Designed miniproteins, single chains, continued (3). Designs and how they scored, part 42

Each design is a single chain, and the fold is of that chain. pLDDT is the mean over its residues in the fold that is shown.

## One batch from the design tools (miniprotein)

Design m9437
Fold by ESMFold2-Fast:
Parts: sequence; structure tokens; C-alpha cells
Structure m9437 (fold): chain A 88 residues (1-88)
Amino acid sequence: EEELIERLKDIVESFRDAAEQAEKDGRPELASLYRKMAELLEKLIENNDVEKIKKFLEGLQQLVSDPNLTIEELVRKAVELLEKLIKE
């Protein structure tokens, strides 16, 4: 439980760092997606719903293993997955 929440906090920080890098690279749309990702993940952590957290991590692993997805497509799909899980 605690380890899972700590991993999510690390992932949130990684997405905030990725957003900053995307802005430096002149990719404001991608930066916006990364920031939205971090915000939604923080909401998921606040709810402390372990089952939803596990579903998100499983979905994210599937997305990162798809070689046909661009980074922007991957992040967009991950945001959609998070929004769906939070609405449940």
C-alpha cells in the first residue's frame, strides 16, 4: 500500500519533469497533457483507491509497451484512462 503510493508520487514528479522538458522543446500541447496527467494522478492518490491505482498501472504498462504509439498519443490515452477511472 505505502510502496504503491510512493511509486505514484514518483510517477507524478516524473510527469511534472516531462512537462517542463516538453515546454523547453517547444511542445506546449504535450506539456499540457503531462501536467493534466500529474493532476489526475494526484487526485487518484488522494482517493487512495488501490484497485483503481492498480488498473491505471496495468493500463499504463500496456500503453508504454506499444511500439506504434507516439509519446503524445501514449500520454493522451493515459489521461483518458485516468479520467475514466476517476469518474467511476
Scores: mean pLDDT 79

Design m9438
Fold by ESMFold2-Fast:
Structure m9438 (fold): chain A 65 residues (1-65)
Amino acid sequence: MSAEEALEKVREMAKTGEITEENKEAAKAYVEDVIKESGASAEKIIESLEKVSPAAAKAAREGLE
C-alpha cells in the first residue's frame, strides 16, 4: 500500500470513526513508511495521528502489534 493510499484511509477513519481491518493495515503502513523516511519513533507518529484522528491512532497501535 502506498503512503497516499494509507493517508486516504486515515482520512476516512477521521470522517466515520470506523476501524476496519483494512484501515488498521493502512494506518500501520503509514506509520512504517514515516519511520523508514524520517527515523522517528512509532510513538511520536501515532501521537501526531491522534491529533488528526483518534481512530487512526488506535488502528495504528493495533496494527503495529
Scores: mean pLDDT 72

Design m9439
Fold by ESMFold2-Fast:
Structure m9439 (fold): chain A 67 residues (1-67)
Amino acid sequence: DKLQQILQLAQQMNDQKLASLVEKAMQGDFSSLLDAQRLVQQKQREQSTPTYQQILQMISDIILQKK
């Protein structure tokens, strides 16, 4: 699913904090998904990458679908 894809991308970026937040979201902790969104937004402000842009879009899609 989309969360599994985000987890793989976070692991590819070697971002252990992001990976941990996504794993918690996969266990049903929606607040961890919001924390992951904030972290990726911060990372994009510091150093924009196509991978973080993709992760941010995927997280936003999940949040919009789960309202």
Scores: mean pLDDT 80

Design m9440
Fold by ESMFold2-Fast:
Structure m9440 (fold): chain A 97 residues (1-97)
Amino acid sequence: SEFEKLLKELEEALKNKDFESALKTFEEILRLIAGSRFETTPISGLVLLLVMEAGPEYVGRFSVLMSRLFEAIGFDPRTIGDDMTLAELVEKLRESL
């Protein structure tokens, strides 16, 4: 699946400390699962979208990779507001690079 391919690309980018490629792949994953909802879906809706579009078996693996990305670029997840969208999250992560 395209999701599995992107997830592996994210894992390899993080392993290689290629954080620009990791962020690009992370954005591609979010756009794949959200589609037209990428700019309107709050981050609080991410787990539900992941379950619906990819499957519940991917929740743990994706969450670990997301946490590793946040840590690697110095992004504080506590700055995530209740209304912050997936698109706004990607913009904030790009500001941290």
Scores: mean pLDDT 87

Design m9441
Fold by ESMFold2-Fast:
Structure m9441 (fold): chain A 85 residues (1-85)
Amino acid sequence: DLSSLSLEELRELALLALEYLRKKGKTTIADRLEAALQSGTKETYINVLLAIGNIVAMDKGVNPRDITREKAIESALEAAEEARK
């Protein structure tokens, strides 16, 4: 549950997930999402992570209408973990 994470943990995860998008060649969308982080709020970081998770799930062939919040979170966390290694 992303809402239970600290602001710093959410920021780290968002930046790692953005790095994953850049490594996959999605630089334009990663730059736009990074700009959204400028507000520095938990809600903004969570929304960016959900957006990244949706992009990652769609890239894996999941239909947008089937992407639940839980699936988006899972996909975003997987992307952040991939970028960390």
Scores: mean pLDDT 84

Design m9442
Fold by ESMFold2-Fast:
Structure m9442 (fold): chain A 70 residues (1-70)
Amino acid sequence: MAGERAAEALRALVAAQPGAEIVSIEIEGNRVTAVVRVTLEDGSVVTLRVVFEADPETGEVRPVSIEVLP
């Protein structure tokens, strides 16, 4: 349940960003790890690994890390 809330928040955020797409998404307990591809305004493409975590007691979702992949 907590991880599903984090996944929903991540999907909503990506859907709101033009040029962003989810390559993969993994739910593990209260954590969601996703690989997201983003096309920038200059035409550059970057691949990011993003981790979101949901507090199991409050349901609050927060970003834990963002990493640029090669």
Scores: mean pLDDT 77

Design m9443
Fold by ESMFold2-Fast:
Structure m9443 (fold): chain A 105 residues (1-105)
Amino acid sequence: PDPAVLAQARALVDELMAHEDATPLLVLPPLSLYPDLHDIVEDPLSLTRIRDLVDAGEIRSLEEFAALVEQAVDNVRKFFPEDSALYAEAQRVLARFRELYARLP
């Protein structure tokens, strides 16, 4: 992987994890309380997991990174009702990500 890609992805994921609305994206819901999680979302993904992939050098491009972030937001939107605060929070994090991504050189 390109060190510049990894550095940009790391900065982006750190910014998203610091966002006030990031709570539903930081960790997956516990399977003991939500045993149907895998029936609702094919590949459960959190910002913490995405950060771990960046730190492991497993992100090959910013496009791959962007797809993972959108997948994490989609997981929250599939799991929580559209009228829930958690759904709205995930939408705001995605909007912030798209803003930050558009500003990359």
Scores: mean pLDDT 77

Design m9444
Fold by ESMFold2-Fast:
Structure m9444 (fold): chain A 78 residues (1-78)
Amino acid sequence: MQVLEFEVDDVEKAVKEVLELLEREQATGLAKISYEVKKEPGKAVITVTIELTEEGLASVDPADAVRRAEVTIVLKEK
């Protein structure tokens, strides 16, 4: 599991932008994406599960290929 932490000026706006990005990536058909959002005042945690399709696996280097990955995105207000 990988954790990515970002400091943002507006957590609600940053969450919206992340979710819009995930929806666009899912529309490519290269990955199956699911997510869970936990919001707190000044903080949000987005847990993303990414499962590569056969097309997605063909597009990555074999040494770096992982069929399924989980990424936790932590957004904190400054």
Scores: mean pLDDT 74

Design m9445
Fold by ESMFold2-Fast:
Structure m9445 (fold): chain A 100 residues (1-100)
Amino acid sequence: ADAVRAAAQQANADMGKEAAALIKELDELARQGSPELAQQARDAKGALMAAASEASTLITRGLLSSPAEGERYTQQARDIAADGKAAARAAIAAIKAQIA
């Protein structure tokens, strides 16, 4: 119980910190770019926020599950968050290339 809760809290903290940094960069790009680049930044932010929401839901399900299932849900949340962050980083790089 406590180990599952600690792992879930750490996963949520890591995801929140990294997602917040990427969201901040996407918000800055939306202010700097053309309307088209601003839309690309908003779309990337929306996708990242959707991934973070799904990961958070899995973490919550893990807290309500057995320790073994909780570990599985935490891992699925980490994988979804990793994929979402990778997509956001790719979008940031593409937008920056268009600004430069």
Scores: mean pLDDT 80

Design m9446
Fold by ESMFold2-Fast:
Structure m9446 (fold): chain A 75 residues (1-75)
Amino acid sequence: MSGRIARAEELLAAVEADPADEAAREALVKYLLSLPMSDEQRKAIVDAYRAGDVAALVARAREAIARMREAELKR
């Protein structure tokens, strides 16, 4: 397993533990936006973060982790 999946899960866990923690949410968003993704996926993450929609941000993070797991399985 790559460190990218572990880091994403760590940052997601921090947000889920304290959804009001702005620093945790910012760290998660910055990390997700550093990963390879489509412009549509990137926009969805930014829109969720700017709206303060923690549930949507968590959903986007879970989708990103699932995509990373699929990529790791393929190499």
Scores: mean pLDDT 80

Design m9447
Fold by ESMFold2-Fast:
Structure m9447 (fold): chain A 80 residues (1-80)
Amino acid sequence: STKKAVEEALKAVKEIKESDYDERTKRIFVIASLTLAAIYAILEGDYETAAKLHEIADMVAQGMPLDEVIKKLEELIKEL
């Protein structure tokens, strides 16, 4: 389900945040994780969730802190 894909993305973001990677590499991996979840949502016909995941990915590219990304994903999961 789309909800499970977003839950897996949230888990990945939390693990990436706690990793020893530099901040740029963390942003790359977070964007990749969000994009994968968005692709899954598209395949399930959930274009609204896919659009929201792409918006969060764009905000990460613009420097959004990972703690804020986590909060946005938790909010999104509550809507699913």
Scores: mean pLDDT 88

Design m9448
Fold by ESMFold2-Fast:
Structure m9448 (fold): chain A 83 residues (1-83)
Amino acid sequence: LVDVLREARREILEALEADGLDTGPIREQFDKALEAIEKGNYSEAIRHLQEAVEAALKLGASPETLARIRAAVKRVIDAIRKS
C-alpha cells in the first residue's frame, strides 16, 4: 500500500512539474494520506487523496495531467479498499 502511494505521488508530482504547476498543495494532501494510512485511518486517507485531485483541478492542471492524476489516485484508493 505505502509503495503504491509513493509511486502515485512521484508520478503525479512529475506530471504537475511538467505543466509548470505548484506541487505544494498536492504534496501536502499525499503526506496527510500517508499519515492516515500509517494510523489505519483509511477513510481519512481516501478523503485526502480526493482533495489532491481537487487541488490539481483548482491549480489549472491540463485535462491530460488531470487524467493521469485521477488514474494514479484511483490505483491508491483501490489498493486501500483491498486492504
Scores: mean pLDDT 81

Design m9449
Fold by ESMFold2-Fast:
Structure m9449 (fold): chain A 72 residues (1-72)
Amino acid sequence: SSAERIAAMDREELLLELGLIVRESELLGYTELKKRAQDLRDRLEAGELSLEEAKAEAIEIHEEMKKRGIFM
């Protein structure tokens, strides 16, 4: 599952994953989802939240993508 995959990521892998979500959301026109993923990536990169907090939010973003029919 996406949740299991994200839970296993290190910081660099999660930053790359969030960058891919930003790109995919932009290409599909999901502006709010792109902003959410970009804000999360920026906060993680700035050290404003823990890796575990960032993983929890990334899982929520993936669940939202799945509900909208976006599969990664």
Scores: mean pLDDT 83

Design m9450
Fold by ESMFold2-Fast:
Structure m9450 (fold): chain A 62 residues (1-62)
Amino acid sequence: MIEKVREETRKAFREALEKHGGDVEGAAVSAMAKVLPKLKTDEERLAAEQEIAREYQRVKAA
């Protein structure tokens, strides 16, 4: 379900951000590498990519 994909993507990004010491670029790459291989449809991949982009912009704006 798309909502679960977004939740798992947000969690992966948050964990990656902590591990990379606030490096937003590194966190985005790590989150994509962890989440994308588990997704089976283009809709799920698009949802994950959009969620990473939202989190990236949110952290950068803060």
Scores: mean pLDDT 80

Design m9451
Fold by ESMFold2-Fast:
Structure m9451 (fold): chain A 65 residues (1-65)
Amino acid sequence: TAKAIIDDLISKLKDMSVEQAKEALENLAKEFPEEKELVKEFIEAAVKVHPELKEFGEELIKKLE
């Protein structure tokens, strides 16, 4: 399920590089466009772990809306 994939990715965020986190975010947004709230949760979690992703995350949220 989308939630299980997102929960797994969140658990791995601390071990991901900024580039790996960006790729995971892009893939998640493409694969689960209907799961906007879950994708937003992942973006927020990713930005907390990798603050460099703030601008990228904001653009993805705009694209989902």
Scores: mean pLDDT 77

Design m9452
Fold by ESMFold2-Fast:
Structure m9452 (fold): chain A 102 residues (1-102)
Amino acid sequence: MEKIKEALEKYYKEVKARLEAEKDKKSLETLEKIVKKLEEEKKYGEALVYMLGLKLGLTPLEARELAEDEKVVKEVEELVEKGDYEGAAELIRKAAEELAKK
């Protein structure tokens, strides 16, 4: 759990900094709303998948669909807890490719 919270905080800061640099106020407001709601619901794994998806260049819609996939969330949590951040990123990329085929 601690590694998941640390990774979430790191990815949140990276995505927030990018959106602030791009002056994308609407996406920043949406980001803050979604993350706050997921943290209040203690859905840290879903928040992690959403943030990592956005960091990797997925659209908010794609990142949200992956965050709602319990299997993807669980596998990403397990990889991050093991310190396999590259494996977590690759899993998100492959899941997004499969989503695009639908």
Scores: mean pLDDT 79

Design m9453
Fold by ESMFold2-Fast:
Structure m9453 (fold): chain A 81 residues (1-81)
Amino acid sequence: NLEKAKELYEQLRKLADEIAEKTGSEEVRDRLEGAANTVALGVANFGISADEAVETVRRILSQAPDEVIEKAVETVRKLLE
């Protein structure tokens, strides 16, 4: 679903901007933008499941703080579950 992919991208991108503003970490922002792009393309082009999207986010954000990973995973689950 292209509509779900777009909404997922926009919400994860918004989270990336919020985290960058609060923490000043461009590295965390870049990782969140990478996760947003990767999972949105997966949903749009391959119809990946919520579980697959969550696994992808956890892998890309593996070095990010746990709170950032948790918020990104929650965003994915709310849109794809």
Scores: mean pLDDT 81

Design m9454
Fold by ESMFold2-Fast:
Structure m9454 (fold): chain A 55 residues (1-55)
Amino acid sequence: YTATSANGATGTATRAGTGTVVKVDGNTATVQLDDGSTTTVEGEGFEVGDEVTIT
């Protein structure tokens, strides 16, 4: 899956969904999805608080 943030950052994810970045550690962002679950996205340019769409 391709993750795109409101900031324009793009990355690779293992799950589709929409959510908000809650943590960034190096090139890995943790996204809290609208359903309350979390997923990880691998990519650069993500910032805590970014809205992310994963398709």
Scores: mean pLDDT 80

Design m9455
Fold by ESMFold2-Fast:
Parts: sequence; C-alpha cells; structure tokens
Structure m9455 (fold): chain A 54 residues (1-54)
Amino acid sequence: VIKSVEEAREELSKFTVGAIRSVEEVAPGVSRLTTMDGSTLDVPTSLVDEVKKL
C-alpha cells in the first residue's frame, strides 16, 4: 500500500499512462486505482483525491 502522494507519483511514473481508469475500495481504508494501461496501485482512501490530481 502506498503511504504518501510522493510514493504514488513514483509508482505512476513507472507506467506509460498515469491516467486513472477506475477506483475501487478493496479493503477498509484502502482503494485500488486502475490506470488506462491496466496497471494497479493500492493507496489509502484518504489519499485518492490527491493521487487523482497527479
């Protein structure tokens, strides 16, 4: 699970497309972001709005 917006930015930069395709809560307080290229990133639900702005 990503612990900070900076970690989320680092992980998203590893993928060709950082655009968010979908967001779903997979566990209490943890949301899974799926990018347009099919990559996934698990972040705290509280950070989802900040990660979407990246």
Scores: mean pLDDT 69

Design m9456
Fold by ESMFold2-Fast:
Structure m9456 (fold): chain A 95 residues (1-95)
Amino acid sequence: SRGLLISLLESVLGIAKIYFPEDKELIDLIERAIEKLRNGEVLSQEEVDAIRKKLDEFIEKLKKEMEKAPFSKQVALQLEIGIIRAALEELERLA
């Protein structure tokens, strides 16, 4: 659903701002997608593909952070990766 996708992308945006606030390209891409969806607009296939690629890269970056993190942070990072995966699945469902 559109509402679920918006909520998931907002959560992903929060995670991105915590771990990689300097990744302006990722942040801008997610913010633009959220705004378009809130305005009732449909994401183009090119926009969906760009978001999928960036979220996949984000998951890989978080996995690298998890390798050097203490156990308590590893649990949080696993949950955050789960949220990003859920956003990817909902994007694929709507495409």
Scores: mean pLDDT 86

Design m9457
Fold by ESMFold2-Fast:
Structure m9457 (fold): chain A 86 residues (1-86)
Amino acid sequence: MTEKEKKYLKLNQKAADFYSQALTLEAQARRLHQQAVELAKDPSKRDEAEKLRTQAEQFESQARTYRDQANKLKEEADKIKKELEK
């Protein structure tokens, strides 16, 4: 039981850390997309807008990876929680 409790807490903490990282990256990507949209209104800044869009897409991909990791850890934690509740 004690080892399962430790594993449950560790998995939840790790999942929370990954979710926090994903949220930060998603917020950064959203800001970059907004900046890219504004810059794209000016034809002279099209290349700058394109670079920001590319960077935003990279942050989105990384955030998705972190969310996938967090979800897997959360599923493992939930399985342990069911064992602890018995």
Scores: mean pLDDT 85

Design m9458
Fold by ESMFold2-Fast:
Structure m9458 (fold): chain A 62 residues (1-62)
Amino acid sequence: MKQTLDKLIEKAREAGNPRLVEKLEELKKRGEYSQQQIDKTLSEVEAEVRREAEAALAHHHH
């Protein structure tokens, strides 16, 4: 699971999902996580962060 979680963290960073990165990093720090937790966190946070990124692009001042 090391490579899977580490890879997901890198992917989240590349996508600019700081919240997802933090959630995944927290799971990794704990050292006690299941594939289900990773999948659930990824799906939930990814959707939320994507929405926030879209809002930021629409709300920048000019």
Scores: mean pLDDT 67

Design m9459
Fold by ESMFold2-Fast:
Structure m9459 (fold): chain A 57 residues (1-57)
Amino acid sequence: SDEEFEKDLEIAKLIFEGKKEGNIEEAKEKAIEINPEYKNASVEQLLELGKRAKEAE
């Protein structure tokens, strides 16, 4: 659970930074490398994770 949380947080950070830098597609590719389940996630779902990660920091 803690390990899964750390991976989700890392993915969320990547997606949030990707949106900020205009590289959301590259961020999604990196997220898929960390957790292949994210290949099925929409960009909107990934951006929501990024917002939550920023709140958690």
Scores: mean pLDDT 73

Design m9460
Fold by ESMFold2-Fast:
Structure m9460 (fold): chain A 70 residues (1-70)
Amino acid sequence: SDEAERAAALAADPEATEEKLEKARLGQEIADLLLEKGRLDLGREIAERNREKPFSIEELRELLAKLKAE
């Protein structure tokens, strides 16, 4: 399962795995907010931007805060 795979990865490289999990959590919250607000156009732009240059945790937190403020 994904959970067991994540546990194994965390044992091998805790810091990198924790960063990956936090980015996934923030990304999910951003996606949920975009769906709730009907901002599919912005969601596409964010996804395209992330493909060119992956967002940092700080950038994802800033995006989430901005979306919550709207």
Scores: mean pLDDT 76

Design m9461
Fold by ESMFold2-Fast:
Structure m9461 (fold): chain A 64 residues (1-64)
Amino acid sequence: VAEAMAEALEAFARQAGRATGVEIDVTSDLVVDPETAERIKRAVERAAQATPGVRRAEFSLKVK
């Protein structure tokens, strides 16, 4: 819903990528609408591709 939420998850994905060095797995207990979930997924995938050391991004978010 909020662009700030997508940015926050994107930042989290970058930090998670540095920690794991292989893949990013973003899981949230927040319930969001499907449109927002897709936006966040794309942001996470983009962040993973731009982050050194990350080879794969997996996205899991609770949707209504």
Scores: mean pLDDT 56

Design m9462
Fold by ESMFold2-Fast:
Structure m9462 (fold): chain A 55 residues (1-55)
Amino acid sequence: SGLLTVAETVRAHPDLSDERIRNLMRAAGVSDETARRILSLGSSERVAEALEELG
């Protein structure tokens, strides 16, 4: 799924900005509300884990 690709990208690039991660999530079909909730987890590791759980 596109979500697993985004999760892998976040794990490979922990320096990605919240804006870039949000754009990747939107491209993968994630709603803005869900993207905001995932980004609120703070760390790239937790963001990637949430994306993996959805994918």
Scores: mean pLDDT 83

Design m9463
Fold by ESMFold2-Fast:
Structure m9463 (fold): chain A 120 residues (1-120)
Amino acid sequence: MMSEEEIKEELILIEEQAIKQETLDIKYAEENNLEEIKELEEKALEIEEKNLAYIESLEKLTPEDLEKVIEDEREILELEKQAKKLAEENNDKDMAERYESTIEAEEKTIKWLEEVKKQL
């Protein structure tokens, strides 16, 4: 069972990794003139950056804080699913496969957050 401090540290690492990936996806979309995908990724990035700042500001992590993060992560998941659909419609198989991996990682993060929330 993870401590509250370990949960917070792991969550920060997850958010930092997500920000790096979304930044790369925005750059790819811009370079390939995929304006709709770029807009979706910019929205996802804004939510992740806001979450990271929020988590870092907390002296103590509560179940209510995790509930808020879970809600934001679910919004990001829906944006990533929309981006995948657009990649598929554009016949960009490599981008669609990358989004599939991102969606799977996000679903695992949400599941993990729901489990650790029960432990707080």
Scores: mean pLDDT 87

Design m9464
Fold by ESMFold2-Fast:
Structure m9464 (fold): chain A 107 residues (1-107)
Amino acid sequence: SKEEVLEEVRKLADEALKRIENILQTIKDPVEALKEIYKVVLEFSDKLLEIIDKANDPEVAEEIYRIFDETMEKILELAEKYLPPELVEQLKAFLDRIRETLREKIK
């Protein structure tokens, strides 16, 4: 059902956020932390694209995009607490590129 799909997406988002917070707390080199965050974001976006493709439902795709966008904003908030501003800007640019890719699949 739509509700079950969206619940799984929210669970994946929560797991991604927890992984990123752990990365930021444990990896002291900010450049290495950023690289590991990129991997988590790419894995998360790939899973979302698979769910969107399998669901083949524009309403579900739009809700997944909304959850994704909210998750990206939370990632930036976490990164701002741990990373220097230059790396936060690099992360923002990366997330904007991933957002564009996801949007092309939905719209």
Scores: mean pLDDT 86

Design m9465
Fold by ESMFold2-Fast:
Structure m9465 (fold): chain A 74 residues (1-74)
Amino acid sequence: MLKEYLEKMNELMRKGESIEDVAKKIVKELLEEGKEELAKKIEEIANVIKYTSDKLIEIGDEIDREIAAERAAR
């Protein structure tokens, strides 16, 4: 079930592994089990998570720049 693989990904990420490394491990296991379609779905989810993470960092950097500008103006 897809949920079980997502829970495993979350556990590995909590242990300090990157989403890319976690996704590679899960995809490898699924491909070895012959679950190619499920492996593709995991890759798609991992790509969305990475994109979202990168966007959160970008927004965080923008907020930090605004805070710095506001403090400089005070």
Scores: mean pLDDT 75

Design m9466
Fold by ESMFold2-Fast:
Structure m9466 (fold): chain A 78 residues (1-78)
Amino acid sequence: GSAPVRSLDDLSEEEKRQIAAFVEEGKANPNDTRPLEERIRNSKVLSPELKEKLLQLMRVLGSRFPAELAALAEEVKA
């Protein structure tokens, strides 16, 4: 599909670092997404719109969420 309105290139350095931390936390606990969900909800760095988008993706992807997010991060670095 088409690129979303918000891409990784549109994020601040703080938002990028927060998302990277969420990827690592998700990889550590792939069978239980509740800690990651609470971390996203309680983030002081992410905008409300970005929080909702990440929570929606996590609900849809479950244990795949960290891998999909990491793939996007690697694509931006390439």
Scores: mean pLDDT 65

Design m9467
Fold by ESMFold2-Fast:
Structure m9467 (fold): chain A 103 residues (1-103)
Amino acid sequence: EEEEIDAERGRRLIEELLEELSPEQRKRLLELREALIARSSSPDPQVREDEALTVLGALIEWGRRAGLSVDELLELLEALVRGDLPRLTAYLERIDRRLGRTG
């Protein structure tokens, strides 16, 4: 099932996650958000921010529903930001498997 996460919902999900994080984990999440925004190929700064928030929000929602720990969620987001496709794919397959999604 495809859940429709918009940028506003993504922002809210990130804010909710930040309340659960240690200071070190909070800094890490914020740095990953900024790195993902910087990696967007869109020429529009607002579109880059909205795309980053949408993607991060979707991964946080799916990862939490799949029972990923906070550390596993941060590793998933780091794989996305670094373009570590094998690691990213492995986490997404784990999420899909636990949620009964077919990709």
Scores: mean pLDDT 76

Design m9468
Fold by ESMFold2-Fast:
Structure m9468 (fold): chain A 63 residues (1-63)
Amino acid sequence: DLKKEQLKEQIKAELESGSKKTNKEIGDELGVKVEEVDKIKAEVLQEMPNEKRAEIVKKRNEA
């Protein structure tokens, strides 16, 4: 599903940028429900290498 793939890419980009946006804010920007954002965000984080996830967390804590 093209729309679902686009949502995953956008959420992945938000996480990789070190954005501190809440799931609600991301959902509002992408026009999807917060519960859907939470689900996709969890999937993206699970699909990322552990080292990449740690780097994202570090950026959030430093910002």
Scores: mean pLDDT 72

Design m9469
Fold by ESMFold2-Fast:
Structure m9469 (fold): chain A 88 residues (1-88)
Amino acid sequence: VKEAQEIARKVGEEAKKEDPEITDIRVAVFPTPDGYLVAVQVDVTDPKTGEVRTGTDFERVSSIEEVEEAARRALKEAVEKARKAPPR
């Protein structure tokens, strides 16, 4: 679990460095009977208005080798959902 969480966390750190509008990323990896559940929640802040929008996505994978790609997919979907969400 710790190794899978570290992989997912690293994906989040890389995305935050690449997109400065991503102001916060929360990543959690949970063990399941069949593998892992990767959960990603993202806060996107408009640099001109300061409006914050939040998006969340989940991915299920059967092995630790799939966690990195799952985290990338969950992150992409969470960011897309955040950009379409109302500001908080």
Scores: mean pLDDT 77

Design m9470
Fold by ESMFold2-Fast:
Structure m9470 (fold): chain A 102 residues (1-102)
Amino acid sequence: EEIEETNRLIAVQLRIVGLAWELGLPEEVRNTLLKIAKESLEAGEQIVRILERLHRMKTAPKEEREKLAAEVRQEIDRMLAEGKITPEVAAELRRLIDEILK
């Protein structure tokens, strides 16, 4: 279990770095997301799911993009309500949704 959790944390951190680069997230935001993942594996995995959906939106058809945007907004709202992310991180992720939907 502990070895599995360590391997999952490494995978989560690497995925956050890769997806943040592909999405053009500022280094300060990326570093904040990595810090959250190090403090909570569960929060890190939720962040990866958000970033994966944002990445999928870039190549998805318009109808699927709108559905993915709604799912990402719900996950951001949930994480913010649970105190897993800051309002500043939530605002940056929401800004990225709006930018992709243009």
Scores: mean pLDDT 84

Design m9471
Fold by ESMFold2-Fast:
Structure m9471 (fold): chain A 108 residues (1-108)
Amino acid sequence: MPKKVGVVAIDKDPELAKYMGEYTGKELEKQGHEVITRSATTREEALEATRRLIEEGVDEIVVVTSDSEEEIEAAAEVAVLGEKAGVPVTIVSTLDAIKKIRELVEKK
């Protein structure tokens, strides 16, 4: 079923954050979803982008992140925000980073 999907792409490099977000957004659009893409280079930008997507009424959030400690922590906080708002969050990263993000979400 077509969904309204919010994408939050997190990377310290703003060009890479934008690229990851646009690539993920296009793949979701190919699946028939309506996509709103936001890029973030800081934790604060990632949280602000997530709040805006929740306010825009997205059905789910996809977080795309690299595997640095700061980016993993930012992605975990985005996932907690989404869960608290009742919006399911899918994490796209390396398997090791996904595991670390999930552990941080559980520690709340």
Scores: mean pLDDT 82

